# Designed miniproteins, single chains, continued (5): the designs that were tried, part 44

Each design is a single chain, and the fold is of that chain. pLDDT is the mean over its residues in the fold that is shown.

## One batch from the design tools (miniprotein)

Design m17509
Fold by ESMFold2-Fast:
Structure m17509 (fold): chain A 98 residues (1-98)
Amino acid sequence: MSPKTQQRIQHLEDLFRLAEEEGLHISDVAKQEILNTTLAFSQAVDENGITDEQLRLPDEKVFQVFKDAISKVPLKVPSEVLVGQVLRAVAADVQRQL
């Protein structure tokens, strides 16, 4: 697992903690679905050689890769919404590391 994948997971863990502190309840099932989706995206990024720049400015190819990855994860929300949320979280984490 790459250092970037570890950082993305840590960012999600921090977001879950902050949501709980603000009185928002995220079910364990939803947390696991988000985590599994993030892991699938991180693996797809690595396997398809997608750059951090492409993640910040995603084109049709990047969205197709993520749609293919997310199709392997059982989701309760539209994939496009989760792709947007995960991409924004990843982009924010990458920008924080710069």
Scores: mean pLDDT 60

Design m17510
Fold by ESMFold2-Fast:
Structure m17510 (fold): chain A 66 residues (1-66)
Amino acid sequence: SLEREIDLSMLRMIGAVGLLAGDEAGGIARMVAYARKLGVPEEVVAAIAAAPNVREAMDIADAYFA
């Protein structure tokens, strides 16, 4: 559970950096790259990639790691 919490926190941090930079598309792309590195299923990675904004990408990550 702690490892899942750390992984989710890292994904959220990557998204937040994109928001702070005014680059949501870049934030989502980096979340996708990191999720793949973590071994997140491709179905979930594809959902993150298709998200219209970082907030919805984070919601998808939250649901998977719940």
Scores: mean pLDDT 88

Design m17511
Fold by ESMFold2-Fast:
Structure m17511 (fold): chain A 93 residues (1-93)
Amino acid sequence: MPSEEEVVEAFVREVGRLVEEAVAAGLTPEAIERFSKEAMALFERLLPQLSEEVRRAALALLQELVTALYNKEAPERIFALWREGAARLRAAV
C-alpha cells in the first residue's frame, strides 16, 4: 500500500503529464475538456488515500490549472502553476 507521500508524487507526476498533453495539443477545447475529465477522475480515484488538507491543495491546483488552460496562458506560466501547486501539495503531506 503506497504512503500518502507516494500517492501525492504519483498525482503530481500524472497531472504534469496531462498538462504536457494539453499543451502539446494546442489548448483546444477538446484538449482542455480531456484534461479536466482525466484530472478529476485521477483526483476522485486517489481521494480516499488523501488527508483533507492534501485534498484541498490538490483541488486548488486542478482549479488553477483548468483556469490557466481555459485562458490559454503561455506554456511556461501553466508549468509554473503546476510546479507551485506541487510544492504546496508536498508541504501539506
Scores: mean pLDDT 86

Design m17512
Fold by ESMFold2-Fast:
Structure m17512 (fold): chain A 86 residues (1-86)
Amino acid sequence: SNAEKLLERGLALYPDDPVVKPFLEGIVAYEKGDYETAKELFEKALKIVEENYPTSYFLKSMIYYYLSRITKDEEYWKKAEEYFKK
């Protein structure tokens, strides 16, 4: 899939980045319909981003967007929209 190719390229370019791996693995799981695994990976990526990269607004927006799609929680959608506009 396109997501698996994105994962391979991302890991090749940034193998030691602690956010890139769980974020890209989360996208691959999401596209395969494995929403439970995707949620866990996106929550892991979000925690690392919020603790270490608080100004990464676009990445936070994308993670919140995927979490809103998985959980259907309007609060995650509002966070995705908020960070996207920054």
Scores: mean pLDDT 79

Design m17513
Fold by ESMFold2-Fast:
Structure m17513 (fold): chain A 86 residues (1-86)
Amino acid sequence: SLREEAERLRRELEELLAQPATEETARKAIETAKRLARLAVELGDLEAAQEAAGRIREIGNKFPSLEDEAKEALLEIGELVKKAEA
């Protein structure tokens, strides 16, 4: 189910963030958080989508090399949330 997949992605994200802070693990964390946010929107859980967006923002701030990737992910999530709220 989408709910089980979202729970798995949340756990995966937490595991990635617990590993040594490298650009590789940070990039994977951004992609995992983006997938989690998309599923959260599909489930109608906009709070969870915003929480995942917050994680992406934190990672982008910590890794300047990933700032553009984080910004693109945040823009995508923002559009999905905006459409869901309409």
Scores: mean pLDDT 84

Design m17514
Fold by ESMFold2-Fast:
Structure m17514 (fold): chain A 89 residues (1-89)
Amino acid sequence: SVDERLIELAEKDEEILRKIAAASLVSLAEGLGIDEQRKRAEEVVKGKEIKEEEIEEAIEKLRKRIESDPENKEENLKKLEEIEEFIKK
């Protein structure tokens, strides 16, 4: 399956894993469904670059969205910070 293939590729290369994480973050910030998130992840694995500016904009959009949901805010902000640190490493 597509999911199994992406996991296998990520396990072999930490740079690929970071690219997949960045693609997923950008797609999530744009409010895309799971199928579009998978397509973008595959494109990035195939060599499509995500600009640092797009990653930063995605992080800010997600942060604002998380802050608008007080029930899940603390947990989701921690997850976002962990993902941001991983991508920027």
Scores: mean pLDDT 72

Design m17515
Fold by ESMFold2-Fast:
Structure m17515 (fold): chain A 94 residues (1-94)
Amino acid sequence: GIAEQTKPASEEEIRALAEKARQGDVSAATALGLHAVIAEISGDKETAGLFYAYLAEAAIERGEVDEALRWAQKAKELGNTELADKVIEKAREA
């Protein structure tokens, strides 16, 4: 099928991007954001919500509270509440 012709980023690659983004790698955060947007426009709201939650975690670990809250709200809107709520809690403690 069409899915066999377009290889999505591997779980390992996404995990590596999320980890680098948490460490302050802006390029990794940008790449993760691109994957989130692609998932969202493709109608895969579950995957998009997860990627936005990872962006929110990366932002809060960098102390970017406003950015973290924006991504957490987007993730929550797409059904990823557990990770989003965790970021919101950390933002309130910062």
Scores: mean pLDDT 76

Design m17516
Fold by ESMFold2-Fast:
Structure m17516 (fold): chain A 79 residues (1-79)
Amino acid sequence: MLDPRELLERFEEMERLFEEGVREKDREKIEEAIRLAKELKKEIEEAMERIGWENVGPSFHELLKKAEEIIRKGEELLK
């Protein structure tokens, strides 16, 4: 079972690392943010599959979208 508070804290850390990495041009911070985003995406997808994709609330879809955006933007920046 995902703790919603712990999940949100992990998302805030992911977003913080990404913003700091972009601001500081720190490749390692961007790579760490992508790593966290991939981990969070996997956990959310697994939770959504267990609940049933049709029965999940909009919050899970929004968090999944955020993780996917960090992965996409981060990988683009690292090219």
Scores: mean pLDDT 79

Design m17517
Fold by ESMFold2-Fast:
Structure m17517 (fold): chain A 85 residues (1-85)
Amino acid sequence: AVAELLLKVYKTLIDKGYTVYLKDPKTDVVVALKTHEEVEEGIKNLVENKPVKGEVVEFEPLSEEERKAIEEAVAAALPEAEAAA
């Protein structure tokens, strides 16, 4: 399921030292997730249609370099998350 795959990817990113930014599609609030527990709670709240909770960050447009870094980190984490399955 999508939630299971997202959990694996995000936990892998946290293990690599990245911060995961999760946007609530209903409230447009962005929260910073830095631990496995925060990621698990964030995904659970999204799946259960509950507001995402965590340290709220002001959403600013990412720089081109930051967007590329996130895209590369997600791409790197996806094969590792699949290997961890």
Scores: mean pLDDT 67

Design m17518
Fold by ESMFold2-Fast:
Structure m17518 (fold): chain A 65 residues (1-65)
Amino acid sequence: ATKYAAAALLAVGVAVDHPDLEVRMEKDGNLRIRDKREEEGKKITEELDKIAKELAGVKVYGEIL
């Protein structure tokens, strides 16, 4: 199964490249992204969700804090 590995790599990559985003890997292997600044987080979350679904079936959810 590639889902957990892909989710972990995506979480690390987002955390390094986008320090203003809080990234959490859920127990089901999906990702949640919380944007401290609402504007960029939505665009990044939508783009990552498309890529993650196509590559590994990983869902990426955006939450506002």
Scores: mean pLDDT 67

Design m17519
Fold by ESMFold2-Fast:
Structure m17519 (fold): chain A 85 residues (1-85)
Amino acid sequence: MEKKKEEEKERELRREAEERARAALEEAIASGELTLPSEEEREAVIEQAATVDYEMEKAKEIEEKKGREEAVKYMRKVAEERRAA
């Protein structure tokens, strides 16, 4: 019964991460820190940044439930998986 609420919560977290990533990217472009030649490249950067932000929120949840050491371990595992992919 909680599966739909869990899916909605996951969807909301991902949407918030995407919004934060998009805002950060627009700010970086406006400041001249970053220049991307195409909208396709901008969307790719937003997707990657949103994924990172979502994983950081997951790490924060783990820190609250299991402590900082477990959260750091999770973040390291995620970083290694990205290097392997």
Scores: mean pLDDT 72

Design m17520
Fold by ESMFold2-Fast:
Parts: C-alpha cells; sequence; structure tokens
Structure m17520 (fold): chain A 56 residues (1-56)
C-alpha cells in the first residue's frame, strides 16, 4: 500500500537512494523481473557506452 511505501522512504536515509529502492522492493513495489532488468541494464550500460564510443 502507498502508506507502507512512504514509511519505507522515511525510514531509509534520503541520501541512500539504493536503500530506498530496496525498501520499495521489500514492500512489493518492484517485482523480481524489474530488479533483474535493472541489474542487467546497469551492467549493459558500461558495455553500451563502450560500443557507442566505438561509433566514433
Amino acid sequence: KAKEILERYSQVDPSDIEGQMEALREAGVFPPPLESASEVAATLTGEVLREIGDEL
């Protein structure tokens, strides 16, 4: 529920964005597939940036 999500944000440090995201995951906001996609996206970002650089 929204109230639980807001409570999680309040409990986590405002500077700790990753911690807030993790709290939302525990609250059931982010499904497992989205979590895996985010991790893959983060990894691919480095590779894509290298490939884009090669475009030059």
Scores: mean pLDDT 54

Design m17521
Fold by ESMFold2-Fast:
Structure m17521 (fold): chain A 83 residues (1-83)
Amino acid sequence: MKEVEELLEQAQKLLEQGKYREAAQVAIEAIKKLMKLTEDKKLILRGIGGILRTIGLLLDGKYREAAQVAIEVAKEILEELKK
């Protein structure tokens, strides 16, 4: 959990610095780690959907939106795991 929180803080800082592609990559890594920490199929599916949406936005050149979506999805899954 701490490692995922550190990745999310790093992704947020990269987003604020305008390093959108790096922010998206770090946030995707956080989502992947969260998916390994849970047996909840609904949370795993949310993670998969978030990664696919982020990749789609990156391919469209929407780097800021990609980073924002990946961070939002990772934060949502993390909050559900914290209860």
Scores: mean pLDDT 86

Design m17522
Fold by ESMFold2-Fast:
Structure m17522 (fold): chain A 63 residues (1-63)
Amino acid sequence: PLEEAMKLAQELVDAARKEPLSEEEMEERLAEFGRRLREAGASDGQVAYFVGEVRRAIQKIRA
């Protein structure tokens, strides 16, 4: 379900807070998150929005 996919987003953000993520690792995890969102029934627009939000959160942590 979408809620389960959103928990993956929180886990990804939490992981970024606890240890540094490389650019490659970040993009790979974001790609997996997007795939899980689509499997959970999210539209392309929802996937783009949520992936963008998680990317922005990670960028703030990396700053």
Scores: mean pLDDT 77

Design m17523
Fold by ESMFold2-Fast:
Structure m17523 (fold): chain A 112 residues (1-112)
Amino acid sequence: MVTATVSGAGTVASGGSVTLTVNVSGPGNAGVGVSASRPTKSGGYLMVGGAAAVVPGGGSATLTINTGNAKPGTYTVSAVAVPGTGGRAEMAGFLAAASPEAADSTETLTVT
């Protein structure tokens, strides 16, 4: 089974970019996705950025999130891995954005 572990979130100024390192465990290729989001009072998530790539098992990728128009505050970076290659990066990116609570790994991102 493949899983993703994300690191490198930390603190960034609004409009800046954060470079994340995602490590993939397990055999074979995986699509990996990351998103930076926070829960809303209505029960959804406000996403401020995301990225996705295909990573070989046991490998790593650097993924950059641009905070663009993000409001200052605390965000959760969520990482998800999905086994395979074709469309798997897109699927992992969607899952990281749509279900950050079910992510393989999370980090805290502070936007100032």
Scores: mean pLDDT 74

Design m17524
Fold by ESMFold2-Fast:
Structure m17524 (fold): chain A 97 residues (1-97)
Amino acid sequence: MSFSEEEAELALKSTINMLETGTGGHFGLARKTVDALVDSGHGELAIKKLEEAAKRTKNLKVRSNLYSIISRIYERLGDLEKAKEYQEKSDKLYKEY
């Protein structure tokens, strides 16, 4: 799947909303959307929007899920050190919720 920049921003807004209000089923769809965004060259935009969402949320489970998605993007971009950092942040928060 390929996205224009406008489509990527709309998909990210929808994905972030689902992660903030949804359950485990929404997480699976979020992963597929993020994979498609990275594959279409929008990985850096996705990281920026997801980091902004993670910083503003007061829900530790939502923040954990957002960090897990950011980790996946870094892994697909080949930044394995950042991928590990965000996965560790996600795992730590998941134990505290």
Scores: mean pLDDT 79

Design m17525
Fold by ESMFold2-Fast:
Order: structure tokens, then sequence, then C-alpha cells
Structure m17525 (fold): chain A 86 residues (1-86)
């Protein structure tokens, strides 16, 4: 599940859609939301950077995923994540 969500975010260039948000909310019921967001961000950054993990990008993307989980604007979060994955 976490790996699948990270792959979908990476393949969609950072776009968070309603399907991804639903899966994130389901996982957040079973995991710590901050740790969940960090793990997904780390995997997504690794996928776009050929396995190299940029800890600053991971932290920033995790913050945007947390905002989406807490009822943030999915369009705003998607734009910010897309910029960080480039």
Amino acid sequence: MIDEIARQIAQQNGVLDATILKKLKELASEHDPEELARRIAEKAVGLVNGGKVDEEKVRQIAEEILKALNGGDLVEQSVRIARLLQ
C-alpha cells in the first residue's frame, strides 16, 4: 500500500487525486500520520531521483501530504509536491 501510493504520486508528477487521498486516509487510521507521510515522501523522492534520497525534499513533501490528510487544498498540495519532485 505505502509503496503503491508512493509510486502513483511519482508517476503522476506529484499530483494528489481523490483516489490517492482516500488510500492515504485509510492508511492513516492504522499508522502515525506524520511517519506515514514521511515514508511515502521518502519512497516517492527515491523513485524520481534514481534511488537517491534528498532529506530536505522528503521533509517538504511529507508536510504537503500531511496538509492533504488534514483537509488541505489538494490542488495546492499537488502543485507544491510536483515542484519538489522536479
Scores: mean pLDDT 81

Design m17526
Fold by ESMFold2-Fast:
Structure m17526 (fold): chain A 86 residues (1-86)
Amino acid sequence: MKSKTVIVGPESLDLTVAELAKRIGLTEVTLEDADGSGSNDDLVDVEYKGKTYKNVRGSTKLSELGIKPGDKVTITVPEKVEVRPP
């Protein structure tokens, strides 16, 4: 699990969650623009002001989550869990 906290600027509100995560060097997943076929592996968790938005699509804009310029936001990329049967 990889997590990073960033302060969102007004220029960053026009970014998607995926683009912000890429800019801060957090995401290791290639998040594509809304093909609607993105599975669970393209989802991230976004936390701000004690609220956690789970399974947020990378195409979701920061402004859609109610994030304001100057807000501190933590983005968490879930680990790729290879479930091996025992």
Scores: mean pLDDT 65

Design m17527
Fold by ESMFold2-Fast:
Structure m17527 (fold): chain A 69 residues (1-69)
Amino acid sequence: MERLKEIASKHPKVKELYEKYKDLPPEDIVMAINALYFEAIKQGAPKEEIEKLKKISDEMEALVRAERA
């Protein structure tokens, strides 16, 4: 999904994770990105980075939800 890839490319770690799991169903890719977001919180990442990851995760989830409708 080109649109999903474009959203993922907004953050280096998200893009890397997308490329690693691009053969998985879109729902599983979004789940992995959500896990990355929660891991960033656990690791004490800067608030700006956490907010960027949340925005990307939310956009990817919305896209996958729309594709199923």
Scores: mean pLDDT 77

Design m17528
Fold by ESMFold2-Fast:
Structure m17528 (fold): chain A 98 residues (1-98)
Amino acid sequence: SERERALAILDALLAHPDAVYFREPLDLEGLGLSKFIKEPYSLDEIRRLVLEGKISLEEFERMFRQMIADYMVINPDSDPVRAKAESLAKLFDELLES
């Protein structure tokens, strides 16, 4: 099913060594970013929504790409977490093509 495919992709993403940086949402209030980012997504939240049948695979992809984009916007090019976000996005693209 679509849900089983989405969960398999999420399990593969969560098994990635860099996934720890994306398990919880950005602390927008603590970082002073609430005016720039409307809705912070996280892998654990996306997984919960998929597991509960609340989002489609297409919505999961949209939310995941927004999460990555938010990390790219807030982190300077020199920040190693940006490379981790790029690595996770590459894995996601590979998993969708499979």
Scores: mean pLDDT 79

Design m17529
Fold by ESMFold2-Fast:
Structure m17529 (fold): chain A 64 residues (1-64)
Amino acid sequence: SEKEQLKKDLQSSDLNVLKELEKKYGKTDSKISEYLKTKMGFTDEEVDELLSRRKSVLDWVLRK
């Protein structure tokens, strides 16, 4: 499903995938959160987890 694929993509260390997701869902946490809740049917808890994971992946990639 799109929901499962998005979770996998957000766990990826691939910068191209992360950039594509930012273009598709928006570059700010607020816009991404709104899209995930309203269009993808994510819960508040799922959104918080995904945004936390996205931040961790970005921090890891940028430090590499």
Scores: mean pLDDT 63

Design m17530
Fold by ESMFold2-Fast:
Structure m17530 (fold): chain A 93 residues (1-93)
Amino acid sequence: GDALLAEAERLIAEAQRLLAQVRAVMKTKAASPEAKRLVLEAEISLGIAQISLGVARLLQRKGLPLDEGLIRRAIEHARRAIELARQALELLA
């Protein structure tokens, strides 16, 4: 349980860091429609990851069992956000 929570938090933090890098680059150069689409999809996936982890933590704070399915969903969507953000950075290179 705890290892999955730590992994979800680590991946969400990594996705946030990469999206911040993409946003910083986009302030200094024009982005293609494809790069903009990848960033939007990455932000949506990160949002789903954050909501899924937030719900799992809320349920745990209310004394309910740790919902590993929600944590695994957070991990999946955080990994997707990382992949999409990396692709956007490659297009902006």
Scores: mean pLDDT 89

Design m17531
Fold by ESMFold2-Fast:
Structure m17531 (fold): chain A 113 residues (1-113)
Amino acid sequence: MKKLKITITVTVDLTPEGLARFSIEIRVEGDPNSPEAIALTQAALDEAKRVIAEKAGVPVDQPPPPLPMTEEEARQLAEDIAKAAVNGATRAAKSLGVDELEIETKVEVRRIE
C-alpha cells in the first residue's frame, strides 16, 4: 500500500492598510522526493495559484499584487485556497494510484504592524 501524508499551510500577511498577501507551504511525510510526492505538491500549488490569480484578476504566470480586503475576507480566501490545493492533491493522488492520502490543512492570519 502506498501511503502519503501532506500538510498544507496557507499564510496571510495583512497590513494595517487592509492589504493581504498570500503564501502557501506544502510539507510531505513519507518520502518528499518520490515522484508521487512531487506530483501531488505541484498539483496543489497549481490550484492554489489559480485561485489567487482569479481573485487578483491577473494571469497565473504573474505574481499577484497585494489584495485590498478585510481580515474576514482574507481568512475566507485563505480557506478557499487551501480547499483548492486539497482538491489538486487529491486528484493527483487518485491518478497516481496512491492508496491512502491524509491531508492536514492550516490557515494562519498574521497582522503586520
Scores: mean pLDDT 79

Design m17532
Fold by ESMFold2-Fast:
Structure m17532 (fold): chain A 66 residues (1-66)
Amino acid sequence: SMDEIQQLREQMDKELKKVSEEFKKKLAEMDKRKASRMELIRLTAEAIRKIGDIVQRYIQQMQQIR
């Protein structure tokens, strides 16, 4: 149902917000210690992978709703 899809969307949004908050905290830490460009690229790639995993999991759950 649409209500079940909406609940999953809200849960997904909460998990994505947690990833965003973690990423911002790590960026601030890296700035403070003058981290390398390579470290910044690695952190960004890790965040993108985490976002992809979250989205894929929720999309799969939504596809089970009929």
Scores: mean pLDDT 85

Design m17533
Fold by ESMFold2-Fast:
Structure m17533 (fold): chain A 68 residues (1-68)
Amino acid sequence: LSDEQYRDALVAAIAEVDAAVAAEVARASKGLSGTQASRVAMQVLFRRHPPEEAVAMAARAGAAVKAA
């Protein structure tokens, strides 16, 4: 995947669970590499959700990116 495709897939996966988190990740990860976008997504998820929930959301997003 290109960095742009990776970011788009990651944001889409998160949006299914939490649209506000997805919007923040989309804004914060603009122009970043896929690896950096993943770090931003993890930081936003763990800040806004309990650890168990954040881990589950991150795992689902990772699976969706691999499927894209």
Scores: mean pLDDT 77

Design m17534
Fold by ESMFold2-Fast:
Structure m17534 (fold): chain A 72 residues (1-72)
Amino acid sequence: MEIERIRAVGPEELRAALDDVAARAPPELRAQIEAEKDAVIKELEARGITEVVIEVAVEDGKVVAVQILPAP
C-alpha cells in the first residue's frame, strides 16, 4: 500500500485532482467521489479553506481510499 499526496489550491484544482483520482478508482469509489466532490468543495469554501492535501491510498495500482485534509 502506498500513500500519495496531492496539493490543490482553489476549487478548480481540487475538482481536477479529484477527477484524476476517480479515473484510477474502482467504479463504486469513482461514483462516490464524483457524487460528493461538489459538496466537499462547497464545504471547504464555507469554512474558508482554499488549500488542501489529498491523500490517496493505492493498493495494487488502484485507488482504495481518498482523504482530503486542510493544508498546514
Scores: mean pLDDT 79

Design m17535
Fold by ESMFold2-Fast:
Structure m17535 (fold): chain A 98 residues (1-98)
Amino acid sequence: MTAKAVARLVLESPSQEEVDAFVERLKEAMAESGQVLGVRREGEKNTIVIEAHDQEGALLGVLMAVALSRESGGKVTVSVAPENPEELHAALARFKAQ
């Protein structure tokens, strides 16, 4: 299916195994939600692309990634790529401020 919205995240960890496990857990969680079309890897810097039917699905994907990062105890850190829509940055900033 063709994604209507995408979000790009940069994952950082000293361990590639932790990044790989994180991506697989994120894919599983998103498949269970039914609101995200998929998660794919892009490029060499552990950039992932969350593909969704709409902007709300893309935001849900970003929030799930942040929640999994916290659950990892900081083993994998998540940053929102600058090219993402301003709405995703604003929503994530509000979530982090809480």
Scores: mean pLDDT 69

Design m17536
Fold by ESMFold2-Fast:
Structure m17536 (fold): chain A 78 residues (1-78)
Amino acid sequence: DLVAQFREELERGVALATEVLTLMGDTDQAPQFREFGEQRREQLVKQLSESSDDEVKDQLKLAQQQTDSLQQSRDRLR
């Protein structure tokens, strides 16, 4: 299920981004970013469930690239 894979990538991306913000000392921004990310994730998942498989694949690829970039940022800060 491509939509489920996209959801998992978005969840991982939000988790990594909040870790990066926390490591940078942005403790006030981390909760706000998580809440915004969760709301945005649900909206995007709903939109993609109505989209073509090709659109979902393209969005999944972009989400994976963003997740990889965030993981590299987190690892650099550790």
Scores: mean pLDDT 72

Design m17537
Fold by ESMFold2-Fast:
Structure m17537 (fold): chain A 100 residues (1-100)
Amino acid sequence: MEAAERAREAGFEGARRGGKAAVKGGEEGAEGAYRAALEAAERAAEAAPGEAGEEALRAGRAAAEGARAGAAKNTGAGQAAGGVAAVGAGAAGAVAARRA
C-alpha cells in the first residue's frame, strides 16, 4: 500500500477513536478527542516516510492543540473540533506523501 494511504488510514482511525471519546461526553470527551488526534498524527508520521511523515506530525500536533483550545471555550464545539482535527491530520499527511 502507498504511504499516502497508510497515513490517511492512521488519521481516520484516530478520528474514530476521537469520535467515540467525544460521544462519551462533555469535557471528558473533548480531552479524549485531543489525545486521539495527537496519537493519529504520530501514527500518520510513522506510516509516511521522510518529509511526508514530518509534515503529517507537524499538522497533526497543530490540529490537536486547536481542538483542545476549542474545547476550553465550548464543550460541544470542542468535541466536533477533536474529530475534525484527527481526520485533518491524516489527510494532511496523505497529501504531503503524494506530493513527495
Scores: mean pLDDT 59

Design m17538
Fold by ESMFold2-Fast:
Structure m17538 (fold): chain A 65 residues (1-65)
Amino acid sequence: MKSYIDLLLDMLNAKNDEELNKYANELFDLYKKNYPQLLQGKDPNDFLKELIDWLKQQQKLFNTP
């Protein structure tokens, strides 16, 4: 199984939205398994969407030469 940090790095290095969504879903599954309390008050779809949007913004910053 990929670690939390490996998934974050994969997300930051994602080349397209499909790849980003794949790793975001894997990270979300890891949160549900290890830290369900963090998600208990949240809509999972809204949480995932916000996470993807923020990571897209971060990805632009980290992938600039």
Scores: mean pLDDT 68

Design m17539
Fold by ESMFold2-Fast:
Structure m17539 (fold): chain A 81 residues (1-81)
Amino acid sequence: MTELTPEDLERRRELALLLLELGRLAREEGLDINESALERAEALVREAFAREGLSEEERRELLERARREAERILAEARALE
């Protein structure tokens, strides 16, 4: 019914970046992650950001935030083991 809000779009971007960083961290831990799937996801995120007029600087800031969140999630998961 209602159009997607800027907040909804921001959450989708953060989720997409979070999933990409989780996939990369899983690969670094030795899990067999499909590299083509990661490359495709990265390309889709890049295209979405470009369409929304985000600069490379703004994209880097969002990526840093997603990376910190992914590292936090993994650290908390390890602490709960």
Scores: mean pLDDT 66

Design m17540
Fold by ESMFold2-Fast:
Order: C-alpha cells, then structure tokens, then sequence
Structure m17540 (fold): chain A 64 residues (1-64)
C-alpha cells in the first residue's frame, strides 16, 4: 500500500467502527470524505493538503 492508500484505509476502518457504534453521521461522513481525498491524492504535497483539511474539519466539528 502507498502512504495515501494506508491513510485512506485507516480512516475508512475508523469510520466503519464509529458507524457500528452509532456515532454522529456527520463525523462518519467527514472521515469517509477524508479517506476518499487521501486515496485520490497524487503526490506528497496533495497528501499534506488533505491532512491539513482533515484536521481542520475535525477541529471544526468538535469545537461546535
């Protein structure tokens, strides 16, 4: 697995666990969207941008 595929798999596994636990659908959707973005990242620079956006999305969701 490439770095981006590894990150995507980890987020998808986490999203699946949270969905099974009845977690907030917004959090599950956020993790699945970030996983898709990581899987679609073509290079290290795009990976870093996706990582920063993921952190921003999580911080925004948890702050509200």
Amino acid sequence: MTMNQSSAKRLLDHAARLRAEGADPALVDLLEQSAKDFAEAKNEEEMLKVSAEHDRRVAELLAE
Scores: mean pLDDT 76

Design m17541
Fold by ESMFold2-Fast:
Structure m17541 (fold): chain A 59 residues (1-59)
Amino acid sequence: AAQAARDAALVELVKEINTAIKNKDLEGVRQALERAAAAGVVDPANVEPILKDLEDIIS
């Protein structure tokens, strides 16, 4: 039951990241990941490594 809200937040995060990637908006990706970390769906310690990987893919 408690997992449903996190699953919904993860789906929204994926949508936001896909939109930001399409627009090559790295700041949008960062904001989406920070929001997800605040919601507990992403470990805050993993935000920077994920951003680095996505920057390498987008750039």
Scores: mean pLDDT 75

Design m17542
Fold by ESMFold2-Fast:
Structure m17542 (fold): chain A 65 residues (1-65)
Amino acid sequence: GESGGEGAYASGEQARELGDEKGAEVAFASGEALKNGGPKEAANRAGELASEGKYEEAIKVAREA
Protein backbone atom coordinates (compact mmCIF):
# COMPACT_ATOMS: atom_id res chain seq x y z
CA GLY A 1 0.00 0.00 0.00
CA GLU A 2 0.93 3.67 -0.04
CA SER A 3 2.12 3.41 3.56
CA GLY A 4 5.08 1.31 2.41
CA GLY A 5 5.95 3.87 -0.24
CA GLU A 6 6.02 6.70 2.31
CA GLY A 7 8.91 5.05 4.15
CA ALA A 8 10.91 4.88 0.94
CA TYR A 9 10.21 8.56 0.19
CA ALA A 10 11.32 9.54 3.70
CA SER A 11 14.56 7.58 3.22
CA GLY A 12 15.05 9.29 -0.14
CA GLU A 13 14.64 12.75 1.39
CA GLN A 14 17.18 11.90 4.11
CA ALA A 15 19.67 10.54 1.57
CA ARG A 16 19.29 13.67 -0.60
CA GLU A 17 19.85 15.92 2.43
CA LEU A 18 23.06 13.99 3.18
CA GLY A 19 24.22 14.39 -0.44
CA ASP A 20 23.43 10.81 -1.52
CA GLU A 21 21.43 11.71 -4.63
CA LYS A 22 21.68 8.19 -6.10
CA GLY A 23 20.41 6.62 -2.88
CA ALA A 24 17.56 9.14 -2.88
CA GLU A 25 16.67 8.24 -6.50
CA VAL A 26 16.59 4.51 -5.64
CA ALA A 27 14.37 5.15 -2.61
CA PHE A 28 11.92 7.29 -4.61
CA ALA A 29 11.74 4.71 -7.42
CA SER A 30 11.11 1.92 -4.89
CA GLY A 31 8.39 4.01 -3.24
CA GLU A 32 6.68 4.56 -6.60
CA ALA A 33 6.83 0.84 -7.38
CA LEU A 34 5.23 -0.07 -4.03
CA LYS A 35 2.62 2.70 -4.35
CA ASN A 36 1.59 1.41 -7.80
CA GLY A 37 1.15 -2.16 -6.52
CA GLY A 38 4.50 -3.41 -7.71
CA PRO A 39 5.99 -6.56 -6.18
CA LYS A 40 7.76 -6.19 -2.84
CA GLU A 41 10.39 -8.58 -4.21
CA ALA A 42 11.41 -5.99 -6.82
CA ALA A 43 11.67 -3.26 -4.18
CA ASN A 44 13.75 -5.57 -1.96
CA ARG A 45 16.06 -6.41 -4.87
CA ALA A 46 16.49 -2.70 -5.63
CA GLY A 47 17.45 -2.08 -2.00
CA GLU A 48 19.94 -4.95 -2.13
CA LEU A 49 21.55 -3.57 -5.30
CA ALA A 50 21.72 -0.08 -3.76
CA SER A 51 23.48 -1.50 -0.68
CA GLU A 52 26.09 -2.92 -3.11
CA GLY A 53 26.51 0.54 -4.69
CA LYS A 54 24.75 -0.52 -7.91
CA TYR A 55 22.38 2.43 -7.92
CA GLU A 56 21.65 2.46 -11.67
CA GLU A 57 20.67 -1.24 -11.62
CA ALA A 58 18.63 -0.68 -8.44
CA ILE A 59 16.70 2.18 -10.06
CA LYS A 60 16.07 0.10 -13.19
CA VAL A 61 14.75 -2.88 -11.19
CA ALA A 62 12.47 -0.64 -9.10
CA ARG A 63 11.07 1.13 -12.18
CA GLU A 64 10.45 -2.15 -14.03
CA ALA A 65 8.34 -3.35 -11.10
Scores: mean pLDDT 65

Design m17543
Fold by ESMFold2-Fast:
Structure m17543 (fold): chain A 75 residues (1-75)
Amino acid sequence: ELEKKKKLLDSLESMLTDIAKAAGTTKEELLEALEAGDEKKVKEIAEKAGVSEEFIKNLYEGYKELQKEIEELEK
């Protein structure tokens, strides 16, 4: 179970990293914008990366849920 969640988290992190890189930014900056609800910055990143805002937001929600579940299982 934990191993499966870790693998999914790695996949989501990889996708977020690729999106950020395609937009000329970092995964950390993208995550900060998403957490802050900076819709303008998320829009700019999405446009530069050639993806939809919905796609990025869905990845982020899945990332948050998996991260929380893994944290709870490890603690």
Scores: mean pLDDT 80

